Designed miniproteins, single chains, continued (5). Designs and how they scored, part 108

Each design is a single chain, and the fold is of that chain. pLDDT is the mean over its residues in the fold that is shown.

## One batch from the design tools (miniprotein)

Design m19742
Fold by ESMFold2-Fast:
Structure m19742 (fold): chain A 55 residues (1-55)
Amino acid sequence: MEEIEKKIEELKKIGDAVIDFMIRQDPSLAANREKIKKQMDLTIKSIKEFLEEKK
């Protein structure tokens, strides 16, 4: 269903926005942004694959 795809995309955007907000509070975290974002992307991808596999 389109709803699941949309919610997964929303989660990615929310995660990225939260990381960006945290970096605004503490700029020293910017060096770790790529690493944190990659971990979040992998987690979301894993969840998406798990949900799609159950079709």
Scores: mean pLDDT 73

Design m19743
Fold by ESMFold2-Fast:
Structure m19743 (fold): chain A 60 residues (1-60)
Amino acid sequence: GDPVLPAELIPAAVAAAWLQNRTGRPVSPEEAAKAAGVSLETAQRAVDLLEQAGNITRAP
């Protein structure tokens, strides 16, 4: 099942999933932060949770 995300992580999580679906490439937290307009820390947490759930691949 999908991970339960805090509301503050949803924009970054949506951006990360969209970026991987659109490009087929691993997603960096910096790219997710830029796309969602959130802090790097928020984007790192969202990207890490999605990677752990198997929803995306994280870039270094």
Scores: mean pLDDT 77

Design m19744
Fold by ESMFold2-Fast:
Structure m19744 (fold): chain A 87 residues (1-87)
Amino acid sequence: MEEIEKLLKEFEEEVAKHKEKNPNVSQDTVDLLKKLVKKAAEKKYLDIIKDTIEMLKEGSSLVVVTASLAIKIAAKEFEEELKRKLE
């Protein structure tokens, strides 16, 4: 809860910095990225949110970050399903 709130604030700050540095960034890309981070937060995938923030801090493009986030969420959901089926 508190940790997720801190991560979401840090994420919003990094996205704002990216928009300032990269004025050519598509709003559709930003909207999709925010939607995916919200999904990760709802599923409590803190590790994926932390990785996403780190990629943004390292200067990865919003398109690359968005694609990476989508893949990581899908992989985590698959891992959770496998764990449920093995139990």
Scores: mean pLDDT 80

Design m19745
Fold by ESMFold2-Fast:
Structure m19745 (fold): chain A 77 residues (1-77)
Amino acid sequence: EEEKKRAENLKKIADQAVETAKLFEKEGRYDVAAQAYEDAANLYEKAASLLTGEERDNWRQKAEEYRKKAEELRAKA
């Protein structure tokens, strides 16, 4: 229960970081957007570590997606 609530809170923070990253990406600030996506990926991974099974795997997959997005944007910066 406690771990699940913590994971949900970390996900909310990660979702906010993604929205921030999208804003910077829209403005062409790829370096800052990349950092925000990486921060979101780290938060999703931390949330996933508090879960097991399919939920964990789904959140880790989301973390990996945003890490790759961050690397792509850094190449453009």
Scores: mean pLDDT 83

Design m19746
Fold by ESMFold2-Fast:
Structure m19746 (fold): chain A 114 residues (1-114)
Amino acid sequence: KFQKKLIELLERLLADPRVPDHVKELLKEVLEKAQESEEKGIEALSRLFKRLTGMEHAKEMLRYIIERFGIDGALETLEFLILSSSYDPNDPKHAWMTRKILMGMMEALSDLGA
């Protein structure tokens, strides 16, 4: 069900006028891979997370979010990050804000005994 929900999210974001064109190009790459297989979709999504956050081990982060919040929570987190920033992933300030949000979420989860 993750592959189907990921494709549905990506299609919604690609149709959303709030998403910048340069981000839509990145989302198209993830969509193409997700349509091939779930694993390829997860790998492409992990690369997107790394580009958005500048964090190493983006795949481990995505798995952690899925384990704690489920598939829907992970996809809602991704949607929030894309829509809330209006960012350029090559802009250090915007990438820093996105990374800080994810780090704050992880710290909160760690405090809950995660």
Scores: mean pLDDT 67

Design m19747
Fold by ESMFold2-Fast:
Structure m19747 (fold): chain A 88 residues (1-88)
Amino acid sequence: EREEVIKKIRELLEKAAELEESDPEKAKKLVEEAFELFKKAFPELYEKYKKLLEELKKLAENKDYEKGRELLKNAPEELKELVKLLVE
């Protein structure tokens, strides 16, 4: 079940990345959908890293990807490992 959710989140993020240049509004909706699915599937991780995840969401909404990448580099290992599962 959770492996299926991780796969769906990854697919949404991949589609969002592909559409970022051509259809940024659709890309934003896909990111929001992925974020909501993540929150529903991993509520404990979401609450543990809530401040960081909320900051990432705001940065993504403002297209501030440089700050988003810097924030992810300083993220705890648990979150980095989960992100690798989502994008690999």
Scores: mean pLDDT 71

Design m19748
Fold by ESMFold2-Fast:
Structure m19748 (fold): chain A 74 residues (1-74)
Amino acid sequence: DQKLLDEFIELSEQVLEQSKTSTAEEIQQLRDEFQKKFKELLSQIKDVRTQTLALFLFIATEGEMLLHIRQLER
């Protein structure tokens, strides 16, 4: 479970880094792929505490990407 969480942390960092140089449309596609990977990960984690940490990380990463889209639309 910790290994899966660590891999998800790395993935979150990667998509956030990519979003900094992406268009709004590209960020939306990154979000769709990230959501899909999150659902796959959540099905593999058995520990409730680790699931909760992954959920918080997912929400934070999604929020950051949405803020980037909003800033680009200005």
Scores: mean pLDDT 79

Design m19749
Fold by ESMFold2-Fast:
Structure m19749 (fold): chain A 61 residues (1-61)
Amino acid sequence: SLSEEEQRALLRAQAEADVKRQTNIEYKRLIEKTSDPEKAKEIAEKRGEERLAQVLAELDA
């Protein structure tokens, strides 16, 4: 059986993996719409950071 601390760490890791996957999907979509892959990466990473912060805040609430 996992401790509460280990369970929280696992949920956090799963949330981080899910957000990273969504960020990669968004990056691919942005590249198709823009001729600037560096800007697409910056936008996708910024949005990914915002999504991760929101999900982690909800897990800690």
Scores: mean pLDDT 81

Design m19750
Fold by ESMFold2-Fast:
Structure m19750 (fold): chain A 101 residues (1-101)
Amino acid sequence: GELDLDALLEIALANRDKLTEEDVDVFVKGIKYRQEKEGDTSITLSEEKIRNIALDILNAIKAGERDVEALIREIAEKYGVSESTVRRLFEEFLRYVASRF
């Protein structure tokens, strides 16, 4: 079943010390695979932008950030992308993390 975002965030926060830049690399490859092979249109950003956003999400989780809406706004403004796009990347990254633990 699909976990809600609060439950996914708590899993990520509980395991934040085990998360590394390698998790970002695996996540980015998964997004690119879905874009190229499955026609996934939910995220249409370049690989570099996806990686940079995922790194900022990872760093915020490692810092213990819980204000998801503030984080989404900050990242959206920083990279000049929509809040909905950042939210999709955040949700997908949390789902990736939950699949590991």
Scores: mean pLDDT 80

Design m19751
Fold by ESMFold2-Fast:
Structure m19751 (fold): chain A 80 residues (1-80)
Amino acid sequence: SALAEKLAEAIYEGLKAEKDPEKRNAAAFEAAREFLREEGIEVPEDATGGEIGRLLHEELGLSDDEIRDGVAEALAKYEK
């Protein structure tokens, strides 16, 4: 879906902005959190990856598969 593509792009941009490869997972979750905020969803600053995934599913209608595929696509594109 268009939202799943936007999520993948947001995560990829967050990964590119992070210079420390050990912080990739944190950068991906921060990008997903910012994506939710840009779509008008309120996200706590300390939200866990599980909470972010729940908000993506419940508020934006993204399936678990779309969320997983979006993250995997962003990581694959970043790592080549």
Scores: mean pLDDT 74

Design m19752
Fold by ESMFold2-Fast:
Structure m19752 (fold): chain A 63 residues (1-63)
Amino acid sequence: GKLEEEAEKLAEKYNLPASSVLGAVKALASGDPVLQRVARAELEEAGGKEFAEEVERLARKYA
């Protein structure tokens, strides 16, 4: 689907697995502040703050 395509494209840009982006999007869209905090920290560790912000934008678009 469109989310999967955008997640794959974002993952390619940062040289990361698309599955990691998709998992983070689901966590960020869950509304659970613990899952959101963990997902953000893992994204920042893996690809930096800009990457985390782009994944958060993707989650808001599809939540």
Scores: mean pLDDT 83

Design m19753
Fold by ESMFold2-Fast:
Structure m19753 (fold): chain A 82 residues (1-82)
Amino acid sequence: SMRITVKVGNATAVADLETGRLTARDGDVVIELKVDPTRPENVVGAALRAIGLRLDAEREGDENRKRAAEAAMRAVLEVMRL
């Protein structure tokens, strides 16, 4: 199974290319996204969702969620580069 792992501080995001599942974690925060590497529109959609989650976390002052969302965004960008 091919997996991409990205770290941002204490946050870790893992994208599983076989299942299309991306999970990002920091402390008690868990973000789950679906990323289909065979469909560019789905990958772009996942990136936009991760950006939205990061902006929401920043507005709420949730630093763990902000880092988890940043890790998720970077993992989606790595999927786009394949």
Scores: mean pLDDT 84

Design m19754
Fold by ESMFold2-Fast:
Formats: structure tokens, sequence, C-alpha cells
Structure m19754 (fold): chain A 74 residues (1-74)
């Protein structure tokens, strides 16, 4: 569960770095589903998905990184 959340958020971050907003949003939503045990991580992941859909790739990368960092600190 934890490993899957991190993996999806890492894929979302890399998609955002490539400017693929649809792929980044999809992976961040998957990360949020696997991170449902942490409301803060779920919130950050969904915010990242919304940023990616708006084309705010810098913000999407930042939010995905914050979510990953919180998961690794559990």
Amino acid sequence: MLDKAIQYLQQGREAARRGDGEEAARYNRQGALYASFSPDVKSLSLQGARAARRGDFERAVQLSQAAIQQLKSL
C-alpha cells in the first residue's frame, strides 16, 4: 500500500516534469487512493492532480514531492 502510493506519486511527478498534465493527474489520483490512510498526503496528491490539469507543472511537481516526502516519513 505505502510502496504503491509512493510509486504512483513518483510517476505523477515525472509526468509533470515532462509536461504531461493528463498522465500526471491520473497518477496523482492513483497515489491519493493508495494513501487514503493519510488525509494530508491524499490532499497534497489531489492538489497536485488539479495543478497538473491546469498546466501548472511546477506546482504539480512540488505537491507530488511534498506528498512523497510525507509518506517516506511515516
Scores: mean pLDDT 87

Design m19755
Fold by ESMFold2-Fast:
Structure m19755 (fold): chain A 96 residues (1-96)
Amino acid sequence: LLEEAQRYLRDTLIRAGVPEAEAEALVARLAEEHPELLHPLTFFAIVGKDTVYIWSASEEVREAIVAVLSKVRKVVELSFLEMSKLVAKKYGINPE
């Protein structure tokens, strides 16, 4: 649901070091402009020590998120396959 996507994105941005007010403003803007593109299954982020790894199905949503994250952390854009492999390796998940 859109509300769950908004919460996930906001919490991810805050965990990466984005100020709460800026994170909330970005989430509200994306929800208004691109509600059909903002979904928990259409973007993923992994917050590392100094780097945030991000994947998004939407270029517009990805560009907006990267612009904000790049102010506070190094951002690395991943393909879906690269992100899936990194998640599996980090959490010891054995994909069938």
Scores: mean pLDDT 72

Design m19756
Fold by ESMFold2-Fast:
Structure m19756 (fold): chain A 93 residues (1-93)
Amino acid sequence: SAVLSTPIEFTEVTPDQVELRATSSAHAEKVAISFLLRKDGVVTPVSAIVSIGASSATLSAVVPRKQWDEGDVIARVLSASGEVSETVAEKVP
């Protein structure tokens, strides 16, 4: 199963930028992690990391400090063929 680490870490890099970091553990061949950040109804996806044969994956993203009103972190467990077998979502603080 995919599990997101809590808390999701966020750190000020500059006054205008925040680093968001999420880690997922999974018993899978691939894990894709994405930040979905929303502002005024617009969704901005930030990066995805796919690790083959890893039990964990970490996504780090630097984003503008007030670019979102709501955000989610999504971890997807992928089969060897790239099919999504499991999805876990958690709110960005």
Scores: mean pLDDT 63

Design m19757
Fold by ESMFold2-Fast:
Structure m19757 (fold): chain A 66 residues (1-66)
Amino acid sequence: MTLDDMLQSQRDGTISLLRSLGHTQTAQQIESMTDLQQAVQQGVQELARLTSEGQRALAREVADQL
């Protein structure tokens, strides 16, 4: 497997995950990127951001429960 094959696989996986999470617009933006390395980097950063925000939202919700 070449570097391009690996990047394409990671890009496709990231796009699929973003779509399954309902972030279709973000997935489409990454899909439209011509630079595979940039697309993968952007996708990973976006997933990390969403995961962090999701964890913080859950923590706040739990903390607000009495």
Scores: mean pLDDT 73

Design m19758
Fold by ESMFold2-Fast:
Structure m19758 (fold): chain A 87 residues (1-87)
Amino acid sequence: SAAAIEALKEATRRAVREAGRAAGQSEEEIEELVEEAVEALVSLIEEGKLELAERALETLVGNLRKAGVPEEVIAELEAAFRAAAAS
């Protein structure tokens, strides 16, 4: 559903912003990373490439954990992804 895709976009933005801030990146660099991550996940789901979308999520989650993003933020992203992929 459109609502599930919007929730995934927001969860992805939150997680990537947390990672970028933890790494001391500029707001401009963070915004570019956010746009890249949202595009990568959403386009694959909308194209029905769910296996590739899951691999992209696994890579992103691994990077988020290495950056020290809280597990609650990662769990919210994973839940939003599952809801979007099931739609």
Scores: mean pLDDT 86

Design m19759
Fold by ESMFold2-Fast:
Structure m19759 (fold): chain A 100 residues (1-100)
Amino acid sequence: MSDEEKIRELAEEIAKLLEEQGKEELAKGVRRATEQILELLKTDPEAAVLATMVLVHEITEELNKPELGREMLELLASLRDDPAAAVIAALERIKELLKE
C-alpha cells in the first residue's frame, strides 16, 4: 500500500468513527484536511505536517484532551525528516483515541 493509500484509509476510518459519535462536521473536516495534506505532501511536506498538527488540535479540543495534543506534537516532531510517516503515525494515534 502506498503512503497516499494508507493516509486515505486512516482518514476514512477516523471520519467514520467521528460520524458514529455524532461528530459529522468534524468528520467532514477530516476528509477535507486529508485531501489538502496529501497535496501538500507532494509540494510542501513541512506544510503537510503543519496541516496535520492543526487537524490534531481540532480533534483533541473536541475530545477535551489537550494533553493528547502535546503527545501528538512530540510524535510529529520526532518524525520531522519523514513527513509521510509523521502524518501516518498521527492519524493512527487519532484512530486509537477515537476507539477508546
Scores: mean pLDDT 80

Design m19760
Fold by ESMFold2-Fast:
Structure m19760 (fold): chain A 99 residues (1-99)
Amino acid sequence: TVYVTSKATALRIKEVTGITDFKVVDDLTKAELTPEDAVAVSGENTEALRAAIEKGVAEIYVISKEDVTELVERLGGEFVEKKKIPGGDAYIQRFRRAP
């Protein structure tokens, strides 16, 4: 299951990755995330990104116009892939939990 804070985020991830199993929560920093979960966050929401990495989730999807690889790797994630969102200037980057 991929945790998101908005249906708009879920739709973007679905369009690019084909994932359909989402759970919408009000705040990822307060969500009961486990190491088996995944999250999708905006690259502008650094607090949610940090919380997901600190909780040790299995995968993180970041939606941003900027490349966030250095930021996420500095926080303890490992870069996996980057895909362009069709019709826009934003990307979805996938990161995994560092070993």
Scores: mean pLDDT 75

Design m19761
Fold by ESMFold2-Fast:
Structure m19761 (fold): chain A 77 residues (1-77)
Amino acid sequence: SALELLQQAIRLANESGSPEAPEIQRLLEDAAVAYLTGDFERALALLERARELAKKAGMDETAELVEQAIEEVRREQ
């Protein structure tokens, strides 16, 4: 599920020790709230920002999990 992918992405971000991890975590948590409240447009925008930040930070595994979460959210619309 999208939520399981987001939880895994948050864990990997926190384990990375990256200075970008707190911002990525906040974006992913905000995306989860948007998703749970049915605001899929907001959820996707937040996830896309988190993915770009993760890629810029070299957190490729986190970025890939976020991409998978984006795909799951798009299927649920």
Scores: mean pLDDT 85

Design m19762
Fold by ESMFold2-Fast:
Structure m19762 (fold): chain A 70 residues (1-70)
Amino acid sequence: SMERERQKNLSHATMITAVAASDPEEGAEMAKRLVLAGNLEAVEIAIKNSSPENAELLRKAKEEALKELA
């Protein structure tokens, strides 16, 4: 269901933002794995909820993952 999908994405996004706040490189790696698993939406939410510095790192991880999927 859409409600379950949204909750799952919010949960993943919250984890990414929390991890990135403590360890930006680990947060970026988590974001990359989620994109490779097909969960781009959670990563987009995490980017919006992160500091500008961490958002940039997460965007870079997202772009690298998308290149691997191409």
Scores: mean pLDDT 83

Design m19763
Fold by ESMFold2-Fast:
Structure m19763 (fold): chain A 87 residues (1-87)
Amino acid sequence: SAEDEAIVETLVIAVATGLQSKPPASLETLLASVRAYLESQGLSPEAIEAVLAVVRELVERYRAGEISLAEMRALLRTRVREILAAE
């Protein structure tokens, strides 16, 4: 839905912006911000935990140099869309 796409894009922008900040946001700060946003959008606790697990995985992989920022953003979009579609 248009609402789901808005949630996905807002989340991707927020995570990418936090990672590119000076200094970069900590993983825990990013996760807290994502949680607060998803709660404000009325997502279930189960969906919120699923999204946070994906954010943690992809941010850690990005910081380890395993994926680029562009790949992290693309994977985050895909994985979050799947979670929201299952809701």
Scores: mean pLDDT 89

Design m19764
Fold by ESMFold2-Fast:
Structure m19764 (fold): chain A 100 residues (1-100)
Amino acid sequence: SPLEEAIALLEEIEKLAVEALEKLGDLRGAQSVREYFKELKEKIKKLSEEAQKEVKAIAERRKREMEEALRNGDWERFFEVLKEFVVEVESIIAKEEAAK
């Protein structure tokens, strides 16, 4: 389902972000990311199927960009893409909530 696919991709992005922060010695940041993604996944479960499809599409694209940044050793780009991902997903959530 779009929900299952979106959640799976979010868990993969969470893992990439947590592992990146742990490698940088930011254990508090890693824990904050885990807590944030737990709450984000609960919000996504409440979205319409169309909004869940939008989240999936963004997650697929952003995960690819994050993995490319990691391959290039570009930590600055990695965290830029992660921030852009969060902003885009929060925008979908806000738009859906405003439509209710």
Scores: mean pLDDT 89

Design m19765
Fold by ESMFold2-Fast:
Structure m19765 (fold): chain A 65 residues (1-65)
Amino acid sequence: MKKAEEVAKELREEAELLGMPIEVEVKDGKIVLRLPRETPVALAAADYFTKRAEKAGVKAEVRVE
């Protein structure tokens, strides 16, 4: 099981590589995924990153601004 900060780093690197406008933060041992808007691509990315965090044993939350 990875620490939330380690998982967040991996997710940030992948989001940057894929050019996704998604912000990855760690709060209270959880990963917070922030999206600037709801689009099919952004929602699919949020689902993908959420599942990756959960597989690593870390809770994830999705927030849309």
Scores: mean pLDDT 76

Design m19766
Fold by ESMFold2-Fast:
Structure m19766 (fold): chain A 92 residues (1-92)
Amino acid sequence: MTEEEREAYRRARLGMLDRDGSGTITKEEFEAFYRPILKAQGFTDEEIDRVLEKIFEKADKDGSGTLNAEELDVADQLLAEVIENGPEVLDK
């Protein structure tokens, strides 16, 4: 994926998840979006629950309980690392 395609994907993702136009993504919206992606990669429900919780915690740098656009980019990068290298990368 090119940088331009990645930016377009990020904006489209935020638009799909941010149903109320607040500019932030709740934990429920985040998990609902990424769960089927991890299932498609062969992760179990238990692994997905752990992975999504760890990614959200690492991305939510201000502890607000929601992700803004920049924090969602961090979450997306962590998800890519998990898919490429396995869930253990989150234990670093």
Scores: mean pLDDT 72

Design m19767
Fold by ESMFold2-Fast:
Structure m19767 (fold): chain A 97 residues (1-97)
Amino acid sequence: SEEELKRFRMLLAVKTAFDHLIKLAEERGDEKAVEVFRKLRDLAIEGIKNNKPVEEIIEAIRKHVEEALPSLDPETAALLRRFVENVEETLRFIEKE
């Protein structure tokens, strides 16, 4: 169905993007960033698979980001903020179609 296709597109976008960030953090040896990015990926994937509203998925991501930001270095924190904004825009764009 069209709705199933939208959810699949959301899942691919989230997985591709967070898997890239996880790999970068792993290559840097930043175990805390890896933990944070894996948790965010898993939250987003679970929300998409369970057909949660996009705004609920975004809210869950934002809450985890706010909790995690103080434990990250400034460069990683800036990357995470920019990345989450891009993910939010992508999810809303797909939903609106």
Scores: mean pLDDT 86

Design m19768
Fold by ESMFold2-Fast:
Structure m19768 (fold): chain A 58 residues (1-58)
Amino acid sequence: MDTIIRVAEHDSGLSREAVEEMVEAYRNRDWERIREIAEKYGISEEAAVSVAEAVLRS
């Protein structure tokens, strides 16, 4: 888990905490939470979903 999160953090420029929050929101299909996280960290909703999917698919 840690290694995959570090890769996603490096590729997206987001903190580990941000990546973990997005993965959790994506697993719960909570699109409102994904939007809030994306706005909080200054990325698009599509970028947030892409990061979560990359972590879960690896």
Scores: mean pLDDT 71

Design m19769
Fold by ESMFold2-Fast:
Structure m19769 (fold): chain A 76 residues (1-76)
Amino acid sequence: MVERLIEELRRKAEEIIEELKKNKLINEEDVEALKKLVEDMEEEIRANPEQAEELLRAALAFLEGIKDAIETRHKL
């Protein structure tokens, strides 16, 4: 069950990273930093299976917030 939530997190994270890379909004250092952040989120979900769905929702909201912040910085 927890692995399904982790796969959802990975899928969304890869989608966001791919979009930001395609639009030239992040460099390779940013990609590595985001991947480490996602790995930390995965471990937190694994460590807290009873709160896994709440943690996934929080993680997805946080990743969307990072995406919005990066896009806003590069708009001007």
Scores: mean pLDDT 82

Design m19770
Fold by ESMFold2-Fast:
Structure m19770 (fold): chain A 56 residues (1-56)
Amino acid sequence: SMAEREKLKKELRELIANAPNLSEGSKKAIQVVADNPNATIETLKKAIEGVKEKNA
């Protein structure tokens, strides 16, 4: 649903902002995913998991 995608995009943007272990290049690449209007739920979930692993 659109609501689920919006929630995941918000979560991803917040994670990028608070990810000290990500390089600027990695943050920009992930931000492109967060800002893509056609990003799938699976793509967003995968990006969120990747950021969380770097912050763990």
Scores: mean pLDDT 77

Design m19771
Fold by ESMFold2-Fast:
Structure m19771 (fold): chain A 84 residues (1-84)
Amino acid sequence: MIYGDLDTSGPIEWTPYSSSGLGLEAQLELIEKGMRIGVGSTDEEELNAFIEKQLKTAKPEKALYIQVDWSNKEELARALEIWK
């Protein structure tokens, strides 16, 4: 997905989607409260489901998805660089 229109304001929550982080509904609630959410998973279908729900809230600029292994520190550092 293209990252060109991401909002750079507000606090960021970085979370794995499926393994040990916030579920989809909790992430959407944080976005509605003005937070930016970084969502990572190795499962592309989980990320696509998040994007579909996020578009319905009219706040897609507040969510970044990335296919990432959260145990890989290099991938996490790269994700953080996208949105600083």
Scores: mean pLDDT 60

Design m19772
Fold by ESMFold2-Fast:
Structure m19772 (fold): chain A 91 residues (1-91)
Amino acid sequence: SSTIEQRLAEMETDLRQMREFLEKAKEYYEKGEYDKMLLYVLVVTASAAAMELIARGLEADPRTTEEQKERAREILEEAREIAEEAREIKE
């Protein structure tokens, strides 16, 4: 459905922003600006958690096709990897 496609497009937009924020977190870490680094780590981690909720909603929606479920899973997998990398910067 158009609603499901809209939700998938929003997930892809959020994934792109997560990649940009991860890079900013790394840049601030290198500069010793830890407060700014932690803000970007927090946003990336929160975005990944939000994506898990959206993906679960899509999985449970009977209108979601198998192809759309697979796309949501791929986006979620990348989001989890980005969030894990962000958490490793913090430690």
Scores: mean pLDDT 88

Design m19773
Fold by ESMFold2-Fast:
Structure m19773 (fold): chain A 81 residues (1-81)
Amino acid sequence: KKVEEGIKYAQKAVDAFLKGDLETAYENAQKALELLPEDHPAKAIAYSILAVYYRMQGDDEKAAELREKARKLFEEILKKL
């Protein structure tokens, strides 16, 4: 259930992000990262949302680090398809 809950929080983060509610997207993305295992694919979505949030806050370096974490997870998924 912990992984299932983490995925639900990632979905909530996406929904909030699409509605332009960056604060709610951030909160749900953080919760997803807390609940999901380190290399879980849903973390790529959470990292991507956090990267947008930090970029909007002006923290371009942190945003770039989070984008790279998301990119690496997406690439690992593609290698195993």
Scores: mean pLDDT 82

Design m19774
Fold by ESMFold2-Fast:
Structure m19774 (fold): chain A 92 residues (1-92)
Amino acid sequence: IEEKIKQAEEEIKKTNEEFVKRYKPLHAASDAKLAALRAAGYQPLPIDTPFSALPPERQAIRRSTVQEIADALIEIGDKIDELAKLRKEYRK
C-alpha cells in the first residue's frame, strides 16, 4: 500500500536532483554566452530591458535558457501531481 507512495516520492527526489545538476550547467552556459557577446562589443543593457528590445543573439540565449528551465519545472510538477493523486487515493 505504501510502496507506490514511496516510489513516487523517490522519483520526485531524483527529478529534483537532476534539475539541480541541469540548472547549474545551464546558468554557466548562459553566462559564458553573454560574456562572449560582451567581448564581441555588445553594450550592457538594463536588466528591465523588454525582451523585444534585446539584440537577436541575447533573445536566443534567453529563450534557450528559459525553455530548458520551464521543461524541467513541468516535469517536476507532473510528478508532484501524481504523488498528490496517490496520497488522496490512499486516504479515502
Scores: mean pLDDT 64

Design m19775
Fold by ESMFold2-Fast:
Order: structure tokens, then sequence, then C-alpha cells
Structure m19775 (fold): chain A 100 residues (1-100)
């Protein structure tokens, strides 16, 4: 794949993660949500390893923006405990990408 195709794949994986957390978290399926987050994070790290440092930073900045927008939306819908769990899983994925 081209670098641009890898960036698009990384951002699609981030979207799948956040949508999955929203759906599974809303259903209280935290075991499934944690397993999904771990699997998608592993795939994200695999894609990031193939990106240039410049494109890696681009993906990281967009992930941070997507998480912020996700939490703003989720805050209007979910109770404090559910929101805290979603935020913890999303931040864990983001921190794993930063550490790579």
Amino acid sequence: MSQEELVEEALELVEKLLVGLYTLGSEGRWDVAEALAARLTARLLEVLAQLSPEDRERVLREFERMVARFLEHARKTFDEATLARMEALARRALEAMRAA
C-alpha cells in the first residue's frame, strides 16, 4: 500500500475502535469491548510501524481529535461510569500508539 493508503487504514481502524466502544459500551459488553480494543490497537501498531514519522504524527494528531469528539458525543448520552470506561479504553489505545 502507499503511505496515504496506510494513513487511511489507520484512521478507519480508529473509527472502528470508537464506534465499537460506543456500541458495546452502551450494551454493557465490556469484556467484548476490551477484546475489540486490544485487537484493533494491535492492528493499529502494525500499520504505524509501516508509516513514515511524519505520517505517524499525522495519524496520532487525528486520533487525539477523534477521541475528543467521541468523548464530547458520548458525554451527552451515557452515565459517568460508562463514559469513564469508554474513555479509559480509548486513552489506552492512544497511549500505546504514542509509545510506539
Scores: mean pLDDT 85

Design m19776
Fold by ESMFold2-Fast:
Structure m19776 (fold): chain A 98 residues (1-98)
Amino acid sequence: VEELLKKASENLLKGMEAFSKGDYDKAIKYFEESIKYYEQALKAATTPEQKREALRELLVAYSNLAIVYKKAGDEEKANEYTEKARKIEEELQRVLKS
């Protein structure tokens, strides 16, 4: 899980850097890679703590991807990832309840 979270985080940072430079295509690619690694980390999670960490980071990644799509003018994709972020937020709230 730790190695997957590290790879996801590295791609998330690269996505944020690309977005800050206005390179939306590169930002989308890095955020999509980040999401794949966070999804793998979530599937590999064996403890509630690992699951919460993966869900929290996945929420950040989906939220950033939604913002990038909105800036790129893709409202359909922006709405899709906003909805995915909302579902992850609901899942995170369930896991936080003990």
Scores: mean pLDDT 83

